# Designs tried in a protein design run: designed miniproteins, single chains, continued (2). Part 15

Each design is a single chain, and the fold is of that chain. pLDDT is the mean over its residues in the fold that is shown.

## One batch from the design tools (miniprotein)

Design m4520
Fold by ESMFold2-Fast:
Structure m4520 (fold): chain A 83 residues (1-83)
Amino acid sequence: SLRELAEKAAELAREAAANREAILAEARAELAGRLPEAEVEALLAAAERAIELFEEAARAAEAGDYERALELAREALAVMDAA
């Protein structure tokens, strides 16, 4: 169901938010030397924005607003796809 999907997305979003700094630091280290610095910074900025949107999605799901939670999760994925 849409509710179950939104609840699973919210759970993953909370885990991502809790480990934000560690995830971004590891991503920076992994990409360093593989891509130009400007491209790495653009990808990390997109990832940070996506995590922020997933955090908002998690809060919407906790409030019972599953439609908004899914909309925010889709926006987060669109940000990542555009990067």
Scores: mean pLDDT 75

Design m4521
Fold by ESMFold2-Fast:
Structure m4521 (fold): chain A 57 residues (1-57)
Amino acid sequence: MTEVRAEARGDELTLDVEGTPEEIEAIKKALEAAGYEIVKEEKLSETRARITARRKA
């Protein structure tokens, strides 16, 4: 089961994601499809990542 916790600050979103590597990749693709650019990714473990995305046109 994928868990996502999101915090928004202005044009930036920080997501803490817990799930499989495929689920994490799907979330990154969903952010890009929603008009966000991935500006930082921290791999915390095989099943956890922190993703910072910025809203982009």
Scores: mean pLDDT 76

Design m4522
Fold by ESMFold2-Fast:
Structure m4522 (fold): chain A 75 residues (1-75)
Amino acid sequence: NAQQQAEQLLEQARKLVEEAKTYLKNGDFEKAIEKAIEAARLATQAQKLDPSLGPEAQRIVDEADKIAEEAAKKL
C-alpha cells in the first residue's frame, strides 16, 4: 500500500543521507551532492504518498540541503 511504500522511501532517503555524509567527510563533494539530492527526492515522494510523514520527510530534506550546500562550497 501507499503507506508501506512511503515508509520504504523514507528509509532509503535516510540511508542516502548517511552516504552523503560519508562522501562529504571523504572529500568526494560531487558524490555527496548527488546522494543528498537523491535523498531529498525520495523524502519528497514519501511525503506525497503519506502526508503524515511530512515532518520526518522535511527533516531529511533539510539535512540533505545542508550537506549539498556544504559540499558545493568546497567545489
Scores: mean pLDDT 89

Design m4523
Fold by ESMFold2-Fast:
Structure m4523 (fold): chain A 71 residues (1-71)
Amino acid sequence: MIERRKQAAEYTEMSRKLLEEGKYEEAFEYSLKALELDPMNKEARDLAIEAARKLGDEESAKSLEQAYKEM
C-alpha cells in the first residue's frame, strides 16, 4: 500500500512537470497511472482533468469530475 502511494506521488509529480512543459498527452498518461495506484489522489485527478481539457477531451474530463462527486 505505502509503496503504491509513493509511486502514485512520483507519477503525479511527473504529470505536473509535463503539463508545465506543454506535453499534455504524456501528462494525462502519468496522471492516469497515478490514479490507477491511488484512485483517491485529488491532485492526480485534478491534473488528469486539466490535461484532458488541454487535449480537447471533454468526455474524459467530465468522466473524472463525475467520478469524484460520486465518491
Scores: mean pLDDT 79

Design m4524
Fold by ESMFold2-Fast:
Order: structure tokens, then C-alpha cells, then sequence
Structure m4524 (fold): chain A 90 residues (1-90)
């Protein structure tokens, strides 16, 4: 659990950095879903956490395809950490 939450927090940091460099509605939605995923994971509601993390992964993947440079690199890191967190929650 703690390892999954740590990866979600890393994903959130990278998603926020990508948004700072290149504001995008897909990144904004990914950030919201990552924050909800962290809250549900901390409450032990694993099913809700997985649902929100999966939504975040989808939005991050779509954002990644529209981003370039440093913003795209941060979106990629957010996607990697969110994916690892989901695997740890399963």
C-alpha cells in the first residue's frame, strides 16, 4: 500500500510539472484523478483508487501524444509511476 501511494505521489508531481510547462485540459483531468486515487488508496478503498488511477493513466497517455520536449518527458514519468502504482494496487 505505502509503495503504491508513493508511486501515485511521484506521478502527481510529474503531472503537475508537465502542466506547469504546458497547460493542457487532459493533464488537469489526470491531476484530479491522481489526487482522488491517492485519497481512496489512503482510505483503503482499493477499487475506487484503481478506477481513478486508470482514468489518470488514460488522460496522461492522451496528453503525452499532444506534448513535446520537457513537458512530454514529465508526462511519460507520470504515466510510468501511475502504471506501477496500479499494478501494486491489484
Amino acid sequence: MEEAIKHLEEALEHAKKAYELSPNPLLEEAIKHLELGIEYAKKGDIESAIKHVSDAIRHLSLAYNKLTGEAQEHAQKALEHATLARELLL
Scores: mean pLDDT 89

Design m4525
Fold by ESMFold2-Fast:
Structure m4525 (fold): chain A 59 residues (1-59)
Amino acid sequence: LLEALVEAARALGLSPEQARRVAELFLEDPGISARSLAEATGLSVATASRALRALRATA
């Protein structure tokens, strides 16, 4: 599951490190908001929102 989520995030153009961190945070809290994810990773809220949509479609 983690590797599939990392690949989904990387398809959005995230670096390997950002994609892994996003996937780990999502697995820790699947209900995480785009704002909280953006604050934790340094991504924009728009990018975090797109990442969460892709991860939820994969999981």
Scores: mean pLDDT 80

Design m4526
Fold by ESMFold2-Fast:
Structure m4526 (fold): chain A 61 residues (1-61)
Amino acid sequence: MKPDEREVRLALAEIHLAIILTNEPDKSVEEIVAEVRRFGEKLGLSQEDIDRLVAAAEAAH
């Protein structure tokens, strides 16, 4: 079964968020949110998927 392109893109964005949270724990929530949104937009994610990633970033900080 071929992976859904959306699922692959979302997984890449989630991995990027995890890297930011691990390597740059001193970043503000606002900086993390801005970087997550920028990366999600570059991957062509829907606004709903971007909003989900932003919520995860805010909850993890």
Scores: mean pLDDT 76

Design m4527
Fold by ESMFold2-Fast:
Structure m4527 (fold): chain A 101 residues (1-101)
Amino acid sequence: AEARAEAAREAARRAGRAMEAGAARGGGAGAAAAGAAGAGAGAGAWIGAGGGEAGREAARRASEAGARAARGAAAGAEEGREAGRRGGEEAERAAREGGAA
């Protein structure tokens, strides 16, 4: 059960990377917003492990950054979906080119 949850999280991270790759080559602001939301989630996990004063400050920043990223993601949700789809296609193309080379 735990392994399946981790696999799902890995799949989500791979999807996020594909969106970011697509955004870098010909994407839009929506993809960037979606990427930011994913980054916020990762930061939260790290902060929970950090603790102390640094963890407290990081948690405050992560909450603020997370709220901002969530708003950006919501505003760019439709654009992010299209950019994510393109990012996925470009990631597949890059994988094929890498495999063929």
Scores: mean pLDDT 51

Design m4528
Fold by ESMFold2-Fast:
Structure m4528 (fold): chain A 68 residues (1-68)
Amino acid sequence: SKADELAARVAQATAEAMRELRKRIDEFDKENPDATLDERFTKEAEIGREVGRKLAERVAQIEADLAA
């Protein structure tokens, strides 16, 4: 069903977003080993917002594609 396909695509997009979030945070930590807790927190928040925004756009596109 379209509902099952929607659920599967959203689950995949979410899993990919979670992997990207982890990868970007790990890359920042590796490149900035001397970063303060405040700098790390600020960067994690920035990465989270960017990844979240892209995920929301991807979900909206999936919903639009399946509504057509």
Scores: mean pLDDT 88

Design m4529
Fold by ESMFold2-Fast:
Structure m4529 (fold): chain A 68 residues (1-68)
Amino acid sequence: APTPEQLEAEVLLAFAYMLRGLAKSAGVDEETLKKIDELVDEMERAAQAGDVETARKKLEELIKLVNE
């Protein structure tokens, strides 16, 4: 079974997937979409490692990009 830390990071990753989907549907520019994909990739690695701190920081960066 996954650790509690892995589960928490996976929940943060699920929010990132939702935000990426919304950004793509909203027609956000290709440069911003590329940065979103990079952040999601980093969050996927953090989730596999159970690194909640990194997952949270990357989600905060993603939220800032979507609000620009």
Scores: mean pLDDT 83

Design m4530
Fold by ESMFold2-Fast:
Structure m4530 (fold): chain A 68 residues (1-68)
Amino acid sequence: GNAILTAVAAEVKDEYPDLTVTMQGSSTLTISGALSPQRLIALTMRLLGDYPDLSVTLSGDSLTIAAK
């Protein structure tokens, strides 16, 4: 839901202030910026651990996140 994506955006900005977080409408969140392979893995595991109801899609240099 939208409230979950808002919470995710706030958490990512707090923990990774160097990353860019963009809300696309009310349904999708895109995370981009300095995402090394190690950082991508760490961030994906963190988000799925905290929010198991999320869909996380890796797209090269960015993560796309949607609520289920």
Scores: mean pLDDT 77

Design m4531
Fold by ESMFold2-Fast:
Structure m4531 (fold): chain A 70 residues (1-70)
Amino acid sequence: SMELLEEARRLIEEAERLVEEGRLEDAGKQLQKAMELIKQAEKEGADPEEIKELRERVERVSRLGLEAAL
């Protein structure tokens, strides 16, 4: 489960870079994968604080991508 959260963090970091590059569709795909990993980690009993931090970061990047698309 720790490995799942580490991979989710990596995907979120990649999505942040993709948003900066204007590659919004690719960024959305990375965020979707990150959310799936976060959900799986939660089912496996990962730290709720780390789950909350990553979910908040996904939400932030999603909003930035949406604003860039408008």
Scores: mean pLDDT 84

Design m4532
Fold by ESMFold2-Fast:
Structure m4532 (fold): chain A 75 residues (1-75)
Amino acid sequence: MLSPLEAAILRVLYEAGSRPLSAREIAERLGQSVSTVSRHLRRLAARGLVEALRIGDTTRYLLTPAGAEALRAHE
């Protein structure tokens, strides 16, 4: 089961498509703190719903097929 904020994070990533987003970019889109979004992204990654990628000096996140399915089931 997804919390409302977890569903919102997955939707932001879904709308970004193939573009990996940083925790800061997700936080800015949702009006949330980077700390709050980073905490939820770590939990979502542990569940296989997002993939964490090291790109240059930052970690960026992509929606996985499992994450897309979880978002669809939540809506």
Scores: mean pLDDT 85

Design m4533
Fold by ESMFold2-Fast:
Structure m4533 (fold): chain A 62 residues (1-62)
Amino acid sequence: MKKIAVATAPSPKLSPDELELRVGDRVLILEEVDEKHVLAKNLATGEVGIVPKSTLEVIGEE
């Protein structure tokens, strides 16, 4: 099952590969990119991109 997480810090979209996050946005974690980054889908916007793991708190599974 894929993990659901909530953004605990904002993440600005600094490059086309990154995901923009607002505090409180829920994301579906699609895969791990490296030890510090995941590929995720923002469930509010439908956007997909790379996010720092430090901005996320896992809250469940889907």
Scores: mean pLDDT 78

Design m4534
Fold by ESMFold2-Fast:
Structure m4534 (fold): chain A 83 residues (1-83)
Amino acid sequence: MSVEEVRELVERAIEALEEGNYEEATRLMKEAAEKAIELDTPEAAALLVGALLYFVGLYLDTEDERLEETIKEIVEHLKKLEE
């Protein structure tokens, strides 16, 4: 796996989020998280954190409950992967 694969997944997740497809955005972010943790590089971690900050920023602007649920699912998935 490469940092480029994590970047592609993060970019697709953001596109899905912008389209209002929260289920797809959640799926892509979970996959990006899994690949980023497997790579264990600062570059992959930065891409994942940057995407999460974008999700949080959009939530603060919109207060969309579906986006809050999406962020919570991604964070819980990350906690499971750090075991």
Scores: mean pLDDT 80

Design m4535
Fold by ESMFold2-Fast:
Structure m4535 (fold): chain A 61 residues (1-61)
Amino acid sequence: MLDQQYRARQLAIQRNPNNAQAWNGLGRVLQQQGRFDDARIYYDRAIQLDPNYQDAYDNRS
């Protein structure tokens, strides 16, 4: 159930680890599940990959 959801998201990140949009998307999934601390880590990763990615900043803050 929960692990199945994360497995699918992790596969997407594994395919595109340098894609800031993929990291931001995973962060949004975690945020929707109430896992805000984990979501911030993924948003921070998206910002690290693209420092001008405003959507990740907005979601993190």
Scores: mean pLDDT 72

Design m4536
Fold by ESMFold2-Fast:
Structure m4536 (fold): chain A 58 residues (1-58)
Amino acid sequence: SAELQALAEEANIEAKSKEELIEKIERRLTDGKEKGGDVYAPKEVAKLEELLKKAKEL
């Protein structure tokens, strides 16, 4: 869908399905938090969490 493609582009993720997009965003969040993203890049983490919520609503 156009919404799936728009969210994937905003996240800079290549995904062909809702499930793939969710999995890739969750992986980026996990990796980002493990690297201290909650402290060093809180806006980037918040953006990924917002995109994850939108992807789950697809």
Scores: mean pLDDT 78

Design m4537
Fold by ESMFold2-Fast:
Structure m4537 (fold): chain A 120 residues (1-120)
Amino acid sequence: MVTLTESGGGTFREGSSVTLTPKISGDLKNILVMSWFRQAPGEPEELVAEITIGGLVDYADAVKGRFTASYDWEKKTLYLRMDDLRVEDTATYFARVVVLNDDGTGETFWGEGVQVTVVA
């Protein structure tokens, strides 16, 4: 069984930096896409950043230039570095990984989510 367990959440001051890290447990092959999503209180879930295994990274406009997503294959760790935190970055952050099965179907794994609270 593959599981994603996010860490690095908590309460932070505005202007702070934090790195979120979902540890991937289990044998995960043929990764197509790794993504970060967030759900702010009272808001819909939104895509924050998306990494294809191949080096392309896309960011939501709200976080572009402040957030950096990366993956360390050896450590099996997806990173979301969040620089210059704002009160509006307060949300539950979720990692998502999509893999390609041998039959050509996609399989999706979601993390349990980690809360980030930013205070003025």
Scores: mean pLDDT 78

Design m4538
Fold by ESMFold2-Fast:
Structure m4538 (fold): chain A 69 residues (1-69)
Amino acid sequence: SAELKAAEEAYKKNPSAFNTYKLLGLLYFESGDYESAIAYFERALALKPDDAEVRANLARARALLAQQR
C-alpha cells in the first residue's frame, strides 16, 4: 500500500521509536495480525497522541480484529 511504502521511507530516513512502531503496526496490519498491529499503534500514539493517521489505523485494526472473532 502507499501508506506502508511511506512508513518504510520515513523509517529509512529516520529510524525513530515513533517511525519504528508505526511501520511495525502497518506490517502486522497488512499481514492480518491485528492484535500485534494494535499493540504497536498504541505505542506510536503514546509518543505522538495527536497523530491522525495512527489513530485511524488503530480504529481500523480494532474493527477488523472484532470481525475475526
Scores: mean pLDDT 85

Design m4539
Fold by ESMFold2-Fast:
Structure m4539 (fold): chain A 55 residues (1-55)
Amino acid sequence: SALEAAFATFDRDGDGVIEGAERRSLARVLGVDLSELPERIDFEEFRALVARYRS
């Protein structure tokens, strides 16, 4: 799905978690402050964030 493809582009190391520099990139794409994101973002959290900020 498009959502799974998007997650994979942020999860550059393929460990199933978005963190560090990947998390900063996600915050920029969603247009939110970095402090609004958890430090580790799995696929379910990613789905929730996209639904909240990109609807």
Scores: mean pLDDT 78

Design m4540
Fold by ESMFold2-Fast:
Structure m4540 (fold): chain A 90 residues (1-90)
Amino acid sequence: SLLTPEERARRLVEELRKHRDAIEASPNPELAQAVLEAIDAYERGEDPITAVSILSTYLPPELVQLVADAITGKVDPEEVARRIVDYVTA
């Protein structure tokens, strides 16, 4: 079956959760906080699209576009999640 936007958003945030310890240890705590807020919203039972939308407030425009592309099926959501982790932990 074709993945829905909600399923793609869920995959993105689940991949971010796998890297939680690295994000928390980030040398850029302000950037890390945005990603942690998205993970925590998902863990509290917010819908995956709402959780992922938290990222758009704090990420640079290039990464916001990649998140949109992941949700719409243009890019693998797990690859976009890893790109966000790389950015936050740089």
Scores: mean pLDDT 84

Design m4541
Fold by ESMFold2-Fast:
Structure m4541 (fold): chain A 93 residues (1-93)
Amino acid sequence: VKELLEKTLKLLEEALEELKAGNIEKAIKLLEEALKLVEEAIRVSTDEELKEKLSIMSDALEKTIEAAKAGNIDGAIEGVENLIKEVKKLIEE
């Protein structure tokens, strides 16, 4: 799971840079790729507490993607920044 979370973190950091640069379509694709990795982490995890945390993260990531698609770029940036903090916490645990 840690390797999937580290890959997710890189995609979220890249998506944040693309959002700040105004490359919204590329940022959305990176966020959708990050979502697939979080869903894979849920599937392969045997830890129920970790699965619950990853499910909350998946929901937050979906809402962040919807914000970006709706043109709420400031909301999308805030969502990605919060997701980066949460992924870092999970990697450090």
Scores: mean pLDDT 84

Design m4542
Fold by ESMFold2-Fast:
Order: C-alpha cells, then structure tokens, then sequence
Structure m4542 (fold): chain A 57 residues (1-57)
C-alpha cells in the first residue's frame, strides 16, 4: 500500500540519519514518527534484519 511504502521510505531516511549524524537513536526514532524506541526497534529489525544500534555501524 501507499502507506506502507511511505513508512518504508521514512525508515530508509532514518538509516541515513543514523549513519551521517551522532543524534541519539531515540531522537531519530521520534523524528520519523515513532512514539517509543521499542516500537522503532521492532520496525527496523523487521525491515533490515538487525537492531537500530547495529544499523549505525
């Protein structure tokens, strides 16, 4: 769906921010629309197969 595609695009933008800035993982999660780090971790693990912290490396 368009909503799912938009969410995926937002997650991809978050990965770019993770790799190009030193912003806290929680701040990036909130910036892309997650209310909690836990919810963001689930979404990123589902899409990329690894936790947010590992996506930064």
Amino acid sequence: SLEEEERQRRLDAAVVALKNTDAPVEEIAHAVGFESLEEAEKAFTERYGKPLEELRA
Scores: mean pLDDT 77

Design m4543
Fold by ESMFold2-Fast:
Structure m4543 (fold): chain A 67 residues (1-67)
Amino acid sequence: MLSKEELDREVRRALLEIVAGLLRSMGYPKEVVDRALEEAQRRLDAGEPVTVSDVIELAEKLLEEEK
């Protein structure tokens, strides 16, 4: 059985993998995806809740800054 810490790590990994795949499928540049994931990881490490929608909003903001 997975420990609480192990389960938490797996959930965070799965969330980031799912969002990365989604953003790439939506045509976001690799650089934007990487930056959005870095910010999402930072928030998760700080104990802040992060949803798929939050990461998408981060990517949209970063893409707007790059135009």
Scores: mean pLDDT 75

Design m4544
Fold by ESMFold2-Fast:
Structure m4544 (fold): chain A 103 residues (1-103)
Amino acid sequence: EKEKKEEELVKRAEELTRLMIAGDWEGLRAKLEELGITEKDIEELKKLALKYAEEAGLDVEKLEEEIKKAEEEISKLPKEEAELLKAVMYATLLGEMIKLKKA
């Protein structure tokens, strides 16, 4: 069950990252709505990204400080935009951590 959730989260992260790189903001919004990504899902993406960062040998404490600063900036936006950008941020971070583990 836990492994299936992690695999699904990784796949979602890759899809969101691909849409962001393509500049498809409308597709990104539609995908987030379709997947029903909640605050809980965003928090789970964050935890998984930090776990993979630790496994990759990164400074998790420094990474958490950078994430907190990014969250503060994002929180200045309207709620809908803030939730979308938080999801994309954690999905992108998870994708980058996966690449580092392969390297």
Scores: mean pLDDT 71

Design m4545
Fold by ESMFold2-Fast:
Structure m4545 (fold): chain A 70 residues (1-70)
Amino acid sequence: SPVLERARLALETASPEVLEVNREVAERLRRIGAGLDEGLAKKRELIAQGASEEEAMAVGKKILEEVAGG
């Protein structure tokens, strides 16, 4: 992927300040991804237990917000 190769080269030659900001952004994105996975897993569990799709979606979104925001 030329975009990722260029981004990595730029980060390798960047100042320590830019590297720290990019690390924080990457960690935040990883937390959002983890929250999404956790929320979707909980939604599937609730639907399997007989909960409505709307109720299961609301719980999943709440978990995503908590994991992404905390």
Scores: mean pLDDT 74

Design m4546
Fold by ESMFold2-Fast:
Structure m4546 (fold): chain A 59 residues (1-59)
Amino acid sequence: EKKKKLEEELKKKKEELERLTKELERASEEGDVDRVRRLSEEIRRLLKEIEKIEEEIKK
């Protein structure tokens, strides 16, 4: 079913979000401001994608 594919995509994106969040914390600890900025932007983009998938599932 199409719902199964959306749920699987959502799971993968949430796993990616967790990984990026951990990388952001590590980069912050290292004081790499440029990497922190890049990762935060990627996280923001990913959150938008997650929101779109959740809205599609919620229909």
Scores: mean pLDDT 82

Design m4547
Fold by ESMFold2-Fast:
Structure m4547 (fold): chain A 57 residues (1-57)
Amino acid sequence: GPLTPEQREEKIAELKKEIERLDREGVLAHIQGDFDRVEELRKRIAELEKEIEKLKA
């Protein structure tokens, strides 16, 4: 069923925290020269951003 407004806000907050975590991992991967990992993390962040947009609609 559809999420309540409270559940939706909670899920958005969780997704934002995950994006922040992945952003930090991306910085570390870039410093280490692991460009394959940077690409993976960028794609995952983009997927999470799309999920947030769906929840905000």
Scores: mean pLDDT 85

Design m4548
Fold by ESMFold2-Fast:
Structure m4548 (fold): chain A 65 residues (1-65)
Amino acid sequence: NAKRVEEILADNLRQAGHFEEAEKIEERLKKGEKPSEVAEALYWTAQKLIEIGDEIDAEIAARRA
């Protein structure tokens, strides 16, 4: 389950254009990072994605509107 969540978050970040964050998660997954480290990375990534998503959403809306 954790591995699947990691892959989903990495894909979401990549889709949003945040390749660096996505690569970090993928690298951790490939290297078999400890669950605690992975869980914290996922949490951090989720928070970052929300924050960046808000900024991107606002900027895109401004450009399109």
Scores: mean pLDDT 65

Design m4549
Fold by ESMFold2-Fast:
Structure m4549 (fold): chain A 87 residues (1-87)
Amino acid sequence: SLEEKALELAKEADKLAEEAKKAAAEGNIEKAVELLEKAKEKGVEGLLLLAKAYKEAGDEEMAKAAEEEAEKVKEYFDKVIKAIEEK
């Protein structure tokens, strides 16, 4: 289902973000940025699939909330990547 795919993408994004945090702590900035870009892509995709699932279920309010969360996740990762690259 779309919901199951969204959950799988969310779990993968979380794992990539934790690996990025470890890489950054070890001074591997290039690796950290690569992992954060992948986490961002999967996190956003998961939330957009969740929004689609809500729309198909007729829950327009939850669909809108998921779309807004996808935009916030994108902004958050873009900010973190920029901060790491500028160090």
Scores: mean pLDDT 87

Design m4550
Fold by ESMFold2-Fast:
Structure m4550 (fold): chain A 68 residues (1-68)
Amino acid sequence: VAEADRLAAEGTRLYREGRYKEAGELFEEAARLYEAAGRLEEARSLYLMASWAYKKAGDEERAKEAEK
């Protein structure tokens, strides 16, 4: 899904810039799109990325929610 790919790329850029909370939000949105498309392997990877970004931001609660 082109939209999900774009969101994941944007999230990666924000992560590199140290904007971890925003990166996590974009990874989570991209993961939801992949999940809806049935691409569960990519969705799982992006949920993990979102969790990791939230942990970097110090937001343990959102990190746990992203992992489910």
Scores: mean pLDDT 79

Design m4551
Fold by ESMFold2-Fast:
Parts: C-alpha cells; structure tokens; sequence
Structure m4551 (fold): chain A 66 residues (1-66)
C-alpha cells in the first residue's frame, strides 16, 4: 500500500472536521460515513493524491462485500 502515515493523518483530520460539522447539522451516523468518504475523495482529487483515491476505493469495495 502506497499510503503514507502523513496521508492517513491528513485524511483523519479532514474526516474529523467534516464529521464534527455533520454532527452539528444533525446528520444521522450511518449517513455521516458516506458524507465523510465523499469529502475525502474530493480532498484527494483537489490535491491530485491518487494514493488516497485508491485507498478509498479499496475501502468502498470491501464494505460493499460485507
């Protein structure tokens, strides 16, 4: 996996910020995960970070199988 610890830390920071905003807006927990993933994908695209995009796709595929 090509994702660095710094990339994971940045993803967690974005996810935490988006999550806090969604909680304040009263978004349900199950919908919150979907919105966080969408914002992480947007962040990765804006920063041209293909490694983060690949990681997010792998997570989506794994969760879809469950």
Amino acid sequence: MLLSGEDLAKMNEVATEVGAKLVAEGVPHHEMIKKILEELEKYAKENNDKEILEYLEELRETKAKV
Scores: mean pLDDT 70

Design m4552
Fold by ESMFold2-Fast:
Structure m4552 (fold): chain A 45 residues (1-45)
Amino acid sequence: MEITLLMNRGLRYFDLGLKNGSNEDFDKAYEYFKKAAELLKQKQS
């Protein structure tokens, strides 16, 4: 659930970045995707 939430937030900012050409929105998307990836890495144990 948390990974899904982070991915959804990342996708929202990524979509805003595409629409507005905003580097800040792309940076926010990257941070959310990065957090989702870190949670996924925790599942490796």
Scores: mean pLDDT 79

Design m4553
Fold by ESMFold2-Fast:
Structure m4553 (fold): chain A 71 residues (1-71)
Amino acid sequence: STGDALADVMARLGELRRRALAIPDEEARRQALEIVKETEERVFAAKSVEEAQAHVDEAERRIAELEREAA
């Protein structure tokens, strides 16, 4: 259902914020938190669940890259 999909999107955003905060490098953490903030704004503005999911998918890719670069 749309409600279940939205709950998933919100849970994934919370996990991305947690992951961003866990990055030990200050600059990479700052960039990851900006990605989370930008993605939250895009999710809020999304006209469909599919758009919201696509924004979260992109954020997950970008944050995973920052995590690898900061390792």
Scores: mean pLDDT 86

Design m4554
Fold by ESMFold2-Fast:
Structure m4554 (fold): chain A 98 residues (1-98)
Amino acid sequence: MEAARAQVEAIAEGVREAAERLIATGDARAQELARRAKELAEEALRLAREGRVAEAARQAAEAAELAAEAYELMGDAESAANLRAAAEAARELAREAE
């Protein structure tokens, strides 16, 4: 599942980057959620590199949802919607990898 792994890595990297922006610019609550999202995205990348694609996809989905909540708190509904779409894509990848 080389393609599925690449998709999970892309989602996790995108969530990590989105979370890093909120850590720099968000309020305290958004920063808390963003730090948790970053940690889960980094774990998803580690699991994907180990070939544990289903587990990586589940962690990436959770990371994307936390990042979406943080962006919603900051009033960025478009970024929140994009991150929720990424979470759904990651959940589908997790189901396909099981």
Scores: mean pLDDT 86

Design m4555
Fold by ESMFold2-Fast:
Structure m4555 (fold): chain A 99 residues (1-99)
Amino acid sequence: MDEQMKLTNLARQDPKLREELGSKLKSWLKTFMQQVVKLSTNPAVVEAAKAALEYIDTDVLKSVGYIIRVVGLSLEDPASSAAVQQAIAAAKQQQKQKE
């Protein structure tokens, strides 16, 4: 909570930091969805992840809706749940390599 409030206050004081944080989050979400498309064997999860990627640059709220759908569908399917966990790990590793 306190760390999140400190980051929010810093972002309010520096518009460039806000833009950089938003860009990094968007980049990470793109990588996460790309890994879900690669690793998931469930067609409904793959299609939702592809839709999230389509809208992430043009309609962020619609993209977030599809990301929630990917997570929701994955909770009902153990194989898709495992693929989502692997996608999160792969996205974290890929972001570290771009540092």
Scores: mean pLDDT 70

Design m4556
Fold by ESMFold2-Fast:
Structure m4556 (fold): chain A 95 residues (1-95)
Amino acid sequence: DAAREEALRLAQEGSKAFFDGDYEEAIAYYEKALALAPDSPFAPYVWLTLGEAYEKLGDYEKAKEAYQKALELAQRQGDEKLVAEAQENLAKLAA
């Protein structure tokens, strides 16, 4: 699927921007990736990293929304590791 392949490339560019500290650029790439492939196997991870990018910018409400979406999708896909990571990140925001 060309859309899924493009979404994966965008998610990878987002991750590069995230590790370079360019959180606003990372968010833009992650949002484009999720728009193209919202139900892909990598979508829960993209939602998780989108939440982390919002958290780095101090937008805790958007971070919480992204982590909740990561949790919902990870549960549907049976990704126990991402379920645990999303739950941990949500718990830290509640403290």
Scores: mean pLDDT 89

